# Designed miniproteins, single chains, continued (2), part 89

Each design is a single chain, and the fold is of that chain. pLDDT is the mean over its residues in the fold that is shown.

## One batch from the design tools (miniprotein)

Design m7081
Fold by ESMFold2-Fast:
Structure m7081 (fold): chain A 75 residues (1-75)
Amino acid sequence: MKLPRAALEQLFRLADADGDGVLDAAELEGLKTLLSMLYPELFPALEPRLEAALRAGGGRISLAQLLDALAPFLE
C-alpha cells in the first residue's frame, strides 16, 4: 500500500506546531505517532527513513526533505 502525498502533506502541517515549515525532533515524534496510528503496516519502513532524513538535516526536516525520504512509499 502506498501513502497519499496529499495526506503526508496534511500530516506534516499538523505536526508543524509553530508553522515554520520545518519539523524539529519533537515535532517529528508527533508525525511518527500520527503515521503509526494511520499507517501501522507501513510505519516500520517509514521510521528509519524519517530518522535518516532528520539526521541529514541536522535535527530539522523540511516538507521537501520529508517527501524525498518517503518517495518510494508515495503514490
Scores: mean pLDDT 81

Design m7082
Fold by ESMFold2-Fast:
Structure m7082 (fold): chain A 76 residues (1-76)
Amino acid sequence: MDSQLRERAREIARMLAEGASSEEIARKMSTVPGLDYETALRIARVLRNLVEAGRVSPEGAERALYDIFRDYYARA
């Protein structure tokens, strides 16, 4: 599972960098056990705004996503 969470975080960070919508990102994030779509959508909107503002690097976004996924998975 850990390697799958890392791969998903990397994929979603790439989607963010490519300008994917919050809804597309949230759908992919909600495939993580313990992370529902509505929570994923709120997180996706925040992360997309931070990326658009240049406040988060692609590496930073990937690490943040991985930490979020691990937290939700641990609580599932």
Scores: mean pLDDT 81

Design m7083
Fold by ESMFold2-Fast:
Structure m7083 (fold): chain A 93 residues (1-93)
Amino acid sequence: SMELRRKFAEELIERLKELAAESDLSAAGRQLVEEAIRAVEEAIEKGESFEKAVELGRNWLRVGLELGALSEEVVRRMEEIMEEVLRKYKEEK
């Protein structure tokens, strides 16, 4: 449902923003997290699967790792959030 898709995106984005705020990110790191969030939002709006939305968000986090803009620890924690939220919403369907 469109409502379920919206709730998935809202919960995932809220949790990622909360972790980003707690992680003392550089300006570059914040920008890469914002791109990851945008990729998730756009994928959900376009009707892509939750799995595809998470994949697209993870790709931006990976770019942040490669550029040294995000630490391995921060990316791993964000990926854990993505997996937890994905698992939760797949079980609610």
Scores: mean pLDDT 86

Design m7084
Fold by ESMFold2-Fast:
Structure m7084 (fold): chain A 84 residues (1-84)
Amino acid sequence: SLEELLKKAQELLKELSKLLEDYEFKPEELEELKKKEAEMKKAYKENDWENFLKLLAEGMELLAKYVPEEAKEILLEIAELLKK
């Protein structure tokens, strides 16, 4: 269900937040993440929820390329949940 998916995503986001508390992103990594955020905001404004969730999953996969392995695993799990 959507409620169970959201609950699991919230729990994973809390774990991710703790792991990334002191993590510093490179400027080029932040630029790529900002581009993905802009696409997500556009989908959100257009009420395109299917595309919004797809872009959010892609954003999690992109973020996973830049972060330590432990945080990467959590991000990829969130991305997989969003594709269902």
Scores: mean pLDDT 74

Design m7085
Fold by ESMFold2-Fast:
Structure m7085 (fold): chain A 87 residues (1-87)
Amino acid sequence: MPTLEEQLLQLLTQMERALAERDLARLRSVIAKLGELVAQHLPELAPEIASLLAELERAAQANDVARARAILGEIAKLLGEALRRRS
């Protein structure tokens, strides 16, 4: 069974690939899955991550890949910091 950290890393990797391939349908699916995992396992971060995920979707819809990647980096940083606090 994959750990929470492994699941989150896999979803972040899938988001980066969806952005590179400009696949909005895939990006939305992965955003929903990440949001569900964060709400279930990291509820303290859920509002902040939800806000960033909404900004990521808007940037991707605007085809602003640089902005979308920057937001993805912010999400990855916040999740990484939270996972370190759990250890």
Scores: mean pLDDT 84

Design m7086
Fold by ESMFold2-Fast:
Structure m7086 (fold): chain A 83 residues (1-83)
Amino acid sequence: SLVEKVLEHLREALRSLDAGNVDAAKQHLEKALEYAEKAYREGKLSPEVVIDLRAALTHLDTGNVDQAKEDLRRALEKVEEEL
């Protein structure tokens, strides 16, 4: 499902950040955001997940890795609550 693809890429983004690989994290985050926006438009995911993923991407673009991790953890918790 779209929600499962969001969860997969979100977990990979967090794993990449824990490994210090910001470029890989951004690629997975962009994919998570793409699937999250589709799931939101289909009524299958809350808008808060999309907001948190967009915030994470902005924080990575500005070098705020710790804040991006917090945004991603918040998004992960919300996605898991909706399963």
Scores: mean pLDDT 87

Design m7087
Fold by ESMFold2-Fast:
Structure m7087 (fold): chain A 96 residues (1-96)
Amino acid sequence: DALVRVHELVRRDPRDVEAIDAAAAPHLGSPEQERLVALAVEFGLAGVSPEEFREFLERRKRAETEEARREVERREEEVRRRALERLRALRAELAA
């Protein structure tokens, strides 16, 4: 799907903003869709595999208990931390 495409593009080259924007554009119609696109970008930056990202999306969809939702939230927080570390490294490379 388009979320997997966004994830693949970011994981391959996060500097290819035009390709990433083009893949994301059909999904920027609502706050919920924008959040899903943000997750795809974060998981791509963190270097998470396409298989693990698909498993995460399935787990997120099936999270019906409070415990399951908390597990999804913990994974999102961990991935976001790694994504921010990658962005910091990219900024340092551009500044050098």
Scores: mean pLDDT 78

Design m7088
Fold by ESMFold2-Fast:
Structure m7088 (fold): chain A 81 residues (1-81)
Amino acid sequence: SSNEYKNLSAEEAAEIAWEALKKGKRVIVAPVGDKFNVFISEFTHSGEVVAIDENGNRTVIKSKEDLLKVIKEAKSLLVFT
């Protein structure tokens, strides 16, 4: 199953996304104005967490702090796998 969360602050989005990523879930974070939507899938991954932007740029996420920074700087959709 998949969960969807809307109208979150960057800090709220990072908290929800980080908990899902630690459980091996794939996460999509979408900035909407000054807020964020988070979509969590049941698709599992292993190894390092990578953020992929709409242009295919990849950023390795090593901590919740790295995740929050990437979310705060997001101008478009981010896929975390």
Scores: mean pLDDT 82

Design m7089
Fold by ESMFold2-Fast:
Structure m7089 (fold): chain A 77 residues (1-77)
Amino acid sequence: SRIAELEELERRLEEARRRRDADGAVATLDSLDTIEAHILSAFLRMADYLDDRSAFDRVVDKALEYVRRLIKREREE
């Protein structure tokens, strides 16, 4: 189901945050193929390039908020 797919992406982002895995987080966001996910992916790549752990955590937290909003929307449909 779409909900199960989004919950798997949420799990992957939580894992990427825990491991500080920029490549894993980017791959997860790119799989969504939305404008919002592409913007988050770009910010994540920039945070990784700058070696900014605070920015990395903040962007992944925003990505988690985004995926959780998508899950909520699917549950309403």
Scores: mean pLDDT 86

Design m7090
Fold by ESMFold2-Fast:
Structure m7090 (fold): chain A 58 residues (1-58)
Amino acid sequence: MRVVRARAPAPEEDGPEGFIRAAEAAGVDVSDVRGLPEPDRVRGVMEKLGAAEFLFED
């Protein structure tokens, strides 16, 4: 394959949706924060992601 698809900017630049997707890929249960409003949604994911990074193997 020689064709290279353009890579989208960081999830944060693509809005909270991109950030939520990244957290979900990291194995974070975004279902809890997915129902929250945009500002709290991103924040909730950040908190879970921070904790998950410590418990990645747990």
Scores: mean pLDDT 59

Design m7091
Fold by ESMFold2-Fast:
Structure m7091 (fold): chain A 74 residues (1-74)
Amino acid sequence: SHEEAVELAREAFEKLKPYLTEGQIKALENALKQAETDPRAARNVLLALSLMARDIGDKELHEKLTAAAQRLEA
């Protein structure tokens, strides 16, 4: 589940990159590196990406990311 969560976060990040600032991209790249070894960091990056997906109107991605974040323990 942790590995699947990180993979989903990476896929979402690549899809959302065109809508992000350079600062957001750098912050998310650092967050994804932390997410590889920290389930809490993985949950946090999934939640951040879910809000970004919602803001661009990608409802399916928003729901998938939110569900994945809720499955991870804090």
Scores: mean pLDDT 84

Design m7092
Fold by ESMFold2-Fast:
Structure m7092 (fold): chain A 80 residues (1-80)
Amino acid sequence: SAEAELEAQLEARGEEVRAAGASREEVEALFREALETLLDLPPAEAEEVVRLAREMARDPSLEPEAERMAALIRERLAAR
């Protein structure tokens, strides 16, 4: 599925960067770049996804906003 493929691609990219000894900030920057290049998300939307992922790791009450963003990503993938 498109979601599984995206998840695998982002996971592989993150693992590659971590293996190179990158900081968390560098991993987040590359995740944002991957969202921009793989999903053609505008930089502001890619940054919002990274921000929500970071906040979700601390506060699951943001789940509705994460679901809305996931829906936007699915729509972008369907349009490609």
Scores: mean pLDDT 64

Design m7093
Fold by ESMFold2-Fast:
Structure m7093 (fold): chain A 104 residues (1-104)
Amino acid sequence: MIKVRVVVEKARVRAGETARLTVRSSEPLTEAQARRIGALILERVPAVASAEVTLDKSEDGKVLNVTVTASEEVSGEELGRAVGEAVREAHPRPEDVEVEVEVR
């Protein structure tokens, strides 16, 4: 079982604002997974104008930094859920991924 925690810095993201999210995984992630996650966020969240996903190599590849710019208002909960599902889908075994979302 691979545990993924998505931490969203904002409960509410307004149009034109940026939100930062941190994804922590119990197992290392790859650059290819980071690119796929960014593509999935942009594809699946209509309120997202841009998504940048970077792998934090200082954390043994277990942390992704996600920066999202909103074109429309979106809740941190909805954004966190979408990011968590993108992480699950980008995994070789999505059924082994357990996602927890935390909004601050």
Scores: mean pLDDT 84

Design m7094
Fold by ESMFold2-Fast:
Structure m7094 (fold): chain A 75 residues (1-75)
Amino acid sequence: SDIAEAARRYAALMEEQGKPEYAERFRALEDASAYELALALHEALEELAREAGDEENLAKMPELRAELEAALAAA
């Protein structure tokens, strides 16, 4: 499925960036819904921004997560 392919591509990208913990999270999503993949991507980006000290992007994360959760609740 397109979701499984996307999950595998994100896992490979995370391994290339030296982030094996994130790669394992995405590999676990081969049978996941589009929401589970989107939420995992959001959580990975938030953690990476925190590691980088990217305060501007971190400030945007709660609003983006709320929008994602609202879209899911409406589906």
Scores: mean pLDDT 77

Design m7095
Fold by ESMFold2-Fast:
Structure m7095 (fold): chain A 74 residues (1-74)
Amino acid sequence: MPPALSQEQLAQRFLDGAEAGLDEALAVSPEEARAELTMVRASLEDILPFLSEEVRRFLEEQLERMERRVRERV
């Protein structure tokens, strides 16, 4: 059996899904990408209370990077 997921592994799985969803949305339209970012932020807020400060900072920095990608494309 694989070991129990660390907070870092959970965060990485979240990011992998979020980045894949954003890439698909960006291929459709800027409006779709903005909607996807809104959903990603809502999902992040749900998990933040269960994560360490270091992992929270990492996820917020990655979300800021994704938001910048959308702004640069529109």
Scores: mean pLDDT 77

Design m7096
Fold by ESMFold2-Fast:
Structure m7096 (fold): chain A 96 residues (1-96)
Amino acid sequence: MVAELMRKAAEALGLSEEDIEELEAVAEELERRAPHSEEAREQLEQARLTSLGVLARVEKDKEAIEELKKLIEEDPSKFSPSFIEFINELLEELKK
């Protein structure tokens, strides 16, 4: 769930518990609205991508890196060339 990804990313950044709880509440509200709102779905997608990016960069989380690679392969236009290169380098390091 996006709320749990946002929590993990916020914890990796060292945010306060109050800030983490606020971010979780926002994500949960977006998840509730997503079935009936294109705007909520787009905001959830951005929150998920941002959270995965934080986990990959800060914690070098293997699951986050692999998920981002799949998303890049599905639609590379959503990512900067420098970010694609960074994720590819992390994947090569994980093979060692």
Scores: mean pLDDT 79

Design m7097
Fold by ESMFold2-Fast:
Structure m7097 (fold): chain A 93 residues (1-93)
Amino acid sequence: SIKEMLEKIEETFRTALVSAAQDVAKGRELVKEGLKLIKKLSEKLYPEIEEKITGAMKKLEEADESDREAELDKLKNILVESLAKLKEEVLSE
């Protein structure tokens, strides 16, 4: 179930990123779903990951049209790094 949950988080974040490019509010909803799964897998890492991801989402929402692509790339990198850190912690058990 741990591997299945990690795969679900990864797919949820991929869908969130695609959705955020067209509808930031929908992207935020999907990010929130992924964060709930992360909390279930690692309460230890959850606060740090949640802070970084919600911070990136806020910057994306406040971004001008000229900065939107750059903020989407930052969100993508944070989601990738967060998932990698989560996999390292959870799979080392």
Scores: mean pLDDT 84

Design m7098
Fold by ESMFold2-Fast:
Structure m7098 (fold): chain A 80 residues (1-80)
Amino acid sequence: MEELRRRLEELRERVERAIENGDLDELKEVLEESAKLQREALEKAKEEGKAPSEEAYEEAMASLEPLLEEGKAALEKAVA
């Protein structure tokens, strides 16, 4: 669990830094990696029957989601 939380915090910091620096390549990479982690967490929760560690991971993902949406919006605005 702690390792997953650390990865989520790292992704959050990377999104903030990419937005600040206007690094579109890094922003795209972080968004793709975040989507992969969400999918892995969902699959594992289904297989293991909603273990407490997975609930905590889902709560951490929910806290990251507004920042990911902001990053996605910034990327779309830059491409449009």
Scores: mean pLDDT 68

Design m7099
Fold by ESMFold2-Fast:
Structure m7099 (fold): chain A 81 residues (1-81)
Amino acid sequence: MELLKLAEELEEEDPESAEMLREIAEMIENKAPSVEIMLKTGELINKLIKKKYYDLAERVAEIMGTPMAAVNRLVERKEKE
């Protein structure tokens, strides 16, 4: 799985984000609801952006097939609820 490969690459530089990538991969494997997977993906992307890992955040969005704007809106909506 592409997310697991990215997690392996990230393990030395940011073990916390690598763990979040594995968690998302497990959610997909366990057929978790798409909304929950997207929310967790949004959390990771926000965390990477705050750390200024913009290229990595973009790669995660590409692997998940989700535009960055759509992920950000989903996270913001849940914060307001």
Scores: mean pLDDT 72

Design m7100
Fold by ESMFold2-Fast:
Structure m7100 (fold): chain A 65 residues (1-65)
Amino acid sequence: MPSHQEILDRYIERVRNDPSLSPEQQEQFIAALKQLYTDMVSRGESPEEVEEQMETAYRIMRRVF
């Protein structure tokens, strides 16, 4: 199973490889994902729960950028 860090790194890479986002938008998106990750890990969320929340957040944030 992927670790918490591997899940975060995968989503960061996905944002960096998104041609529809400017570098500034990528930085803002990544900062928001890192904050969400930190909050979830501090609450003791499992890697599976982190992945589910990251996917939901990515999908929502992608619509507003």
Scores: mean pLDDT 80

Design m7101
Fold by ESMFold2-Fast:
Structure m7101 (fold): chain A 114 residues (1-114)
Amino acid sequence: MERLEELIERAVENSSEEQLAALLTKYAVPAEEAILNKDAEKAKEVLEKIKEELTKILGEKLTEELMRAAKESTPEEIEEAMRRVAERLGEPAKAAAVGTILQIMRLLLEVIEE
């Protein structure tokens, strides 16, 4: 949880609300469709596009750490970490956006999974 909070905090500090909102606007619906339909090929395609956009915003290393955190975290852990970061930084909209992106990546990874 401390590690997840640190990653969310760095993502919030290294992004704008506009950048995060644009990513969610572009990919939330395609991600939802892939998740609801359990379409592994579409889920992989959407996840790669989210990863590309996050890499442009946050850099490759932080994006890879967020991807790993999304895979290894429960929904409850992501929600708690996001809430704590929102309280600590006073950036509730950005923290919520990062948390939502992590949840989307987690669900896409579940569909693609092994």
Scores: mean pLDDT 85

Design m7102
Fold by ESMFold2-Fast:
Structure m7102 (fold): chain A 94 residues (1-94)
Amino acid sequence: MEEAKEHLEKALEHLERAIEALRRGDVEAAIEHIRKAGKHFAEAADLLNEPLRGVAAQLLLTAAIVSLEWGDLEAALADLEAAREIVEEMLEKA
């Protein structure tokens, strides 16, 4: 549980930094933080044996990157907020 919790905490930190980067218009920094959040979340989902939640969060993070590539910051922010809620719920149960 401790290892999974550490990965979830790091995923949450990167998601929050991605949201902050988008609010100041730094799309490149946001994408970097989204990718780092995804890596930590995938590891946590594997450790917790919750592949469906892992897939759901990864799809939201991928959708956010695609939205940013097409200039849809509002859609990207919504996807990141949804991914953040999944990470926070998993942290409460870890």
Scores: mean pLDDT 81

Design m7103
Fold by ESMFold2-Fast:
Structure m7103 (fold): chain A 61 residues (1-61)
Amino acid sequence: SAEAEALTAEALARIRAATSEAEMVAVGRDTVARLNELGVPEEEKERIERAVLAEMMRRTG
């Protein structure tokens, strides 16, 4: 959905701007909670979670 896409873009931007691992973890938790509130389908949720995790890994590696 457009809302899930916007949430994903915002989460990735927040991870890129994060200055600590704690901030990245907080973004991840916040994103999952918001996706659950929106009722996003499981397959879309998994895709978004993988994208967020990949960006976090990129920031740390």
Scores: mean pLDDT 79

Design m7104
Fold by ESMFold2-Fast:
Structure m7104 (fold): chain A 81 residues (1-81)
Amino acid sequence: GPHAEKALEYLKEGKYDEAIEHFRRYAEETGDPGAENVVKALEYLKKGEKDKAIEYARKGLTSPDPAVREAAKLLLEKAKE
């Protein structure tokens, strides 16, 4: 949806706090556990907790929203660096 698409744009720009805010809003509005897991992955990535970021990003791949799944995939790539 629009919030997930906007969050993905912020993530691609490296604006992690804005991405977290918009994915969190999407998760609250939809109850999508994939979006909640993408938020957790981003929070762990910001803390340098790469293993936890990978765990939660992988769970985000189950989202029905294509923008949430793309974000999860991007976070998996970034956390493996």
Scores: mean pLDDT 87

Design m7105
Fold by ESMFold2-Fast:
Structure m7105 (fold): chain A 86 residues (1-86)
Amino acid sequence: GKLKEEALRFLEVAIRLAEKYVPEEHKDEIIATLEQAREAVEQERFGEAKKLLDEAYRLAVESGAPLPLLTAIELARTAVEKILKE
């Protein structure tokens, strides 16, 4: 559906921003969590995807990630939450 495509698009943006702007020490863990969330969305495991996005957001905040990355994760989470309400 359109919301699934939207969630995948924001996840792709978040992964690219994490690759560019997160310090090497924290990069692999954040990217791995975002890639797991992307796989969960692709498989329509939206409840698991939400939990993984919540974890990715927490890790990003704790690593001092820039606001655009936090925003991309929040937009992906919002799309997943809208799917769960349908």
Scores: mean pLDDT 88

Design m7106
Fold by ESMFold2-Fast:
Structure m7106 (fold): chain A 72 residues (1-72)
Amino acid sequence: MEAEMQALIDAIRADTTARLRALGLPEDVAEAMGEGVAAVMRRAWKAGASLEEVEATGRRVGDAVEAYVRAS
């Protein structure tokens, strides 16, 4: 469970970082934003969220961050 949760968080962080880098953000900024998404997911997990709920949260926050960058 813990290993599966960490793998999920790492995968969504990597996906978010890659999407932001594809939009032309500097590597350090994209990595910081991806880590921000991972931090929200870790907080949800610590608060008792299920694997499914953490995944849904990560996808939603990642999409919101991408939308924000595109609108800037």
Scores: mean pLDDT 86

Design m7107
Fold by ESMFold2-Fast:
Structure m7107 (fold): chain A 91 residues (1-91)
Amino acid sequence: NPELVEEILKKLKEEADEIKKQIEELEKTLDPEQRKKALYELAIEHLEKMIEYYGKLAEELSTSNPEAAKIFEDLKKFYEERLKRLKEKLK
């Protein structure tokens, strides 16, 4: 159902916009080292939530809409690669 997919994507975009605002608020903190650590932790948490969410969508759509399921599985893998790179960058 394309309408359902559009609604879900819109909701995800709204959540991404909220997280972006949280990042901007963290950038206003007085401690630069604590701010950087908090930003990395927020980014990791966000990526992990996106991976879980897209994974669930792929699983739910696997029988009813396998093409959409594949798109969400590819998005999950994309975010998993980003998460791996981010964790490697930290140490």
Scores: mean pLDDT 77

Design m7108
Fold by ESMFold2-Fast:
Structure m7108 (fold): chain A 56 residues (1-56)
Amino acid sequence: GGGLLSARQMLEVARSRGDEEAARVAQEGIDTFEKTGDGSAAFDAAVRALDILEAS
């Protein structure tokens, strides 16, 4: 599963930059994966977190 790994990577990047919104979005994707096993939802969250980081 690349989705969970991508979401975790984006969470670390967001935290290192102090981007609380990107960190929250990435964490929500991780939490969804832990509850449902949905790797696609985790990947979508990673993409959204990346978009927030790039807009900053």
Scores: mean pLDDT 85

Design m7109
Fold by ESMFold2-Fast:
Structure m7109 (fold): chain A 65 residues (1-65)
Amino acid sequence: DQAAWDAAVQALHRASTAAIEGKLDEAEKWLDEARAAGMPDSTVRLARALLYEVAGEKEKAEEAR
């Protein structure tokens, strides 16, 4: 439903903000919230890889794929 998707998108936005700040643990928490709101696991995995690259964690970004 639209409300659940909107919640997932908001969670991704919070995750990206945390990753930019170097707070990967917080970013992972928000990615889990996006998954709980109904975001597909494949989309969450892709988002995780991108956020790890933004945070400078290249090795973890490759592992997340």
Scores: mean pLDDT 76

Design m7110
Fold by ESMFold2-Fast:
Order: sequence, then C-alpha cells, then structure tokens
Structure m7110 (fold): chain A 83 residues (1-83)
Amino acid sequence: MTEEEMKELAKLPGEERLLKLAERDVLIKEALEIAKERGLPVPKSMEEALELLKEEYEENPEEFTERSIELAREAAKELAEEA
C-alpha cells in the first residue's frame, strides 16, 4: 500500500475505510489468481492488479472493473459478518 493510498483512506470514516481495505485485498487476490493461471507477472499493488483486470477485458474494461469491485464489496461484507 502506497503512502498516497494511506492518506486517502485516513480521510474516510472508520467503517468505509475498513470496507475499502477489504475491497483492495479481494481485488489483489483475484488478479493474482488470473496472473498465475495465465503465467503473467504477479501484481504487487492495487494499481497493478487493476491494470491486469482491465487488460483481461479489452473490449469492456470499465464494466469488468465495476463488476469486480461490486463482487469484492459483497464478499467483504459477508466475511465481516462472519467475523
């Protein structure tokens, strides 16, 4: 996580900050799975993970990214309720 990302998260209220962190972790994990399956270099940051996911859907990168974020948000909420 970069210093800029940390500063941006610090501006958010606690609940929203935790959700944003959970979204980041899920997105990175998803990008890691894709990278491993396709033999691509493993992304080491959220920015690299988002670029990899965007490249996966060349024709509809924005729609794919939005969908992935929505799914990550739902998964993060479920995990938080189980904890």
Scores: mean pLDDT 62

Design m7111
Fold by ESMFold2-Fast:
Structure m7111 (fold): chain A 88 residues (1-88)
Amino acid sequence: MEELKKAAEEMIKIIKETAEKNPKEVEKWVEEHKEEFEEISKLPLLERLKKEVELGTELIKKVENEEKAKKFKEAGEKAVEKYHELLS
C-alpha cells in the first residue's frame, strides 16, 4: 500500500509541476484529448490507471521533456504493478 501511495504521489507531483510551468500548453493538450479522457473515465480502475499513465506520459513528453516523461511513466508503471498485486 505505502509503495502504491508513494508512486501515485510522485505522478501527481510531476503532473502538477508540468501544469504550473506550462499552463497554456497543458490546457490545449487536455482540450485536444477531452474525448479520450471521457472514454477512459468509463473503464475499470486498473485499465483506467494504465491509460492515464499512457496519456500523462505523452503530455509530459510534449510540453516538458523526455526525461520527466520517463520518470512519470516509471512511477505510473510501479503504481499499476503495486495495485495489481493488491488485487491478486
Scores: mean pLDDT 80

Design m7112
Fold by ESMFold2-Fast:
Structure m7112 (fold): chain A 97 residues (1-97)
Amino acid sequence: MSQADLQAQVARLQAEIAALQEQVAKNPDDYKLLYELGKTYFRLGDVYDQLGQTDLAKKYYQKSIDYFTKASKSDDPEISGMASVMLGVSSLLLKKL
């Protein structure tokens, strides 16, 4: 994957985050939106890790942990279960950096 391809992914993920943040601001207890925002931050952290931008990768993995922690409070067992799994994965990747 080229550096240009990774930078294009960063731009796309940042736009997706902005849209999800606007939705969360209107519905702060929408656990599905909190999970989707956590997922998008996780992907952004992964892209920055691939770019060798370790400080940004750490920042966005930490953001993903924050949102997965919120989403894990869902009364929906599918959402809370998926969020708990992703919380573990994000925490492991942050620790490795």
Scores: mean pLDDT 88

Design m7113
Fold by ESMFold2-Fast:
Structure m7113 (fold): chain A 70 residues (1-70)
Amino acid sequence: SASAKTEALKQQALETIKEAEEMVRAGSPQDEINKLISEAALLIDKSGVDAAERKELLQRVVEVAKMAKA
């Protein structure tokens, strides 16, 4: 069903954000971190979550990008 697909993609986006955070912590190359950030944003877009939830998820992606630059 559509709702099950939305939840699966949302969960995958959250897992990808967590992986990006772990790579920042490990000092992984910026290019590798950027790939995961892009992947998370794409998964959020594909998930079809509502505007409020999309904003919250994208804010988490932005925070990971900020951590990667620090």
Scores: mean pLDDT 84

Design m7114
Fold by ESMFold2-Fast:
Parts: sequence; C-alpha cells; structure tokens
Structure m7114 (fold): chain A 93 residues (1-93)
Amino acid sequence: SIIDEVLENSGLSEQSKLGAKYFLEEFEKRKEELDEEKLKEFVEENLSIVLPNVDITEKDIETVVKFLLEYKTSKNKKEVLKKLIKYLEKLEK
C-alpha cells in the first residue's frame, strides 16, 4: 500500500512506524465519516500510538489534522503522506 511504501522509506523508529501504520489505516477506514471536528478528536485520541514518548501540543494536533484533511481531497496522496511523516519525524527527534 501507499502507507507501507511511505513508512518503509521514513526515518521514524520501528515502533513509530507500526503506530503510524495503525493510525493511518484506521483514518482511511473512517475518513468518509470524519469531518474536521471528529478528525480532531481522532487525532487527539490516537496520535500517542504513533509518538508515545513525545509531549503532543495542540499545535501538533492541528497540524496533523490539516495534513489529513489535505490527504482526503488530494490527487497526490503520496506527497501529502510524505509531508505528514516528515513532520512526525521532526517531533520524534
């Protein structure tokens, strides 16, 4: 899948790659039902699975939500995923 390809080529830790895979696959299953408010709740509840050792700020949640909203409407989903994963890499480091 596109998720697997982007994650395999990322600089995330092995634990964060597994968390990100779960997070993104759950998002893809539910994306049609997730408006902006529900998506914010989803990110608030689930982003710690991706980054368990990072102190996640409100700004981080808003940034991830913006990338996921862009992903929903984008014709180039791989590029949006790469940007999101690069952001998560910066938070993990």
Scores: mean pLDDT 87

Design m7115
Fold by ESMFold2-Fast:
Structure m7115 (fold): chain A 65 residues (1-65)
Amino acid sequence: SMIDRIIERLEKLPPGDELALAFAEIVYAIAKISNDKEGQIKALEVIIRLDPTNEKAKEELEKLK
């Protein structure tokens, strides 16, 4: 799927990369618009990995589980 391919590319980027975080946020937005629950979970997990202080991402992930 498109989301899986993007996630694989994001996982190759180092933590703290602002472009990787921006891309993960875009993937999350696309998954929300597409009602892709699995894509939303994967995107939020990447966002949390790149920015573990993001409490909003953690709250959104909990709502989807």
Scores: mean pLDDT 78

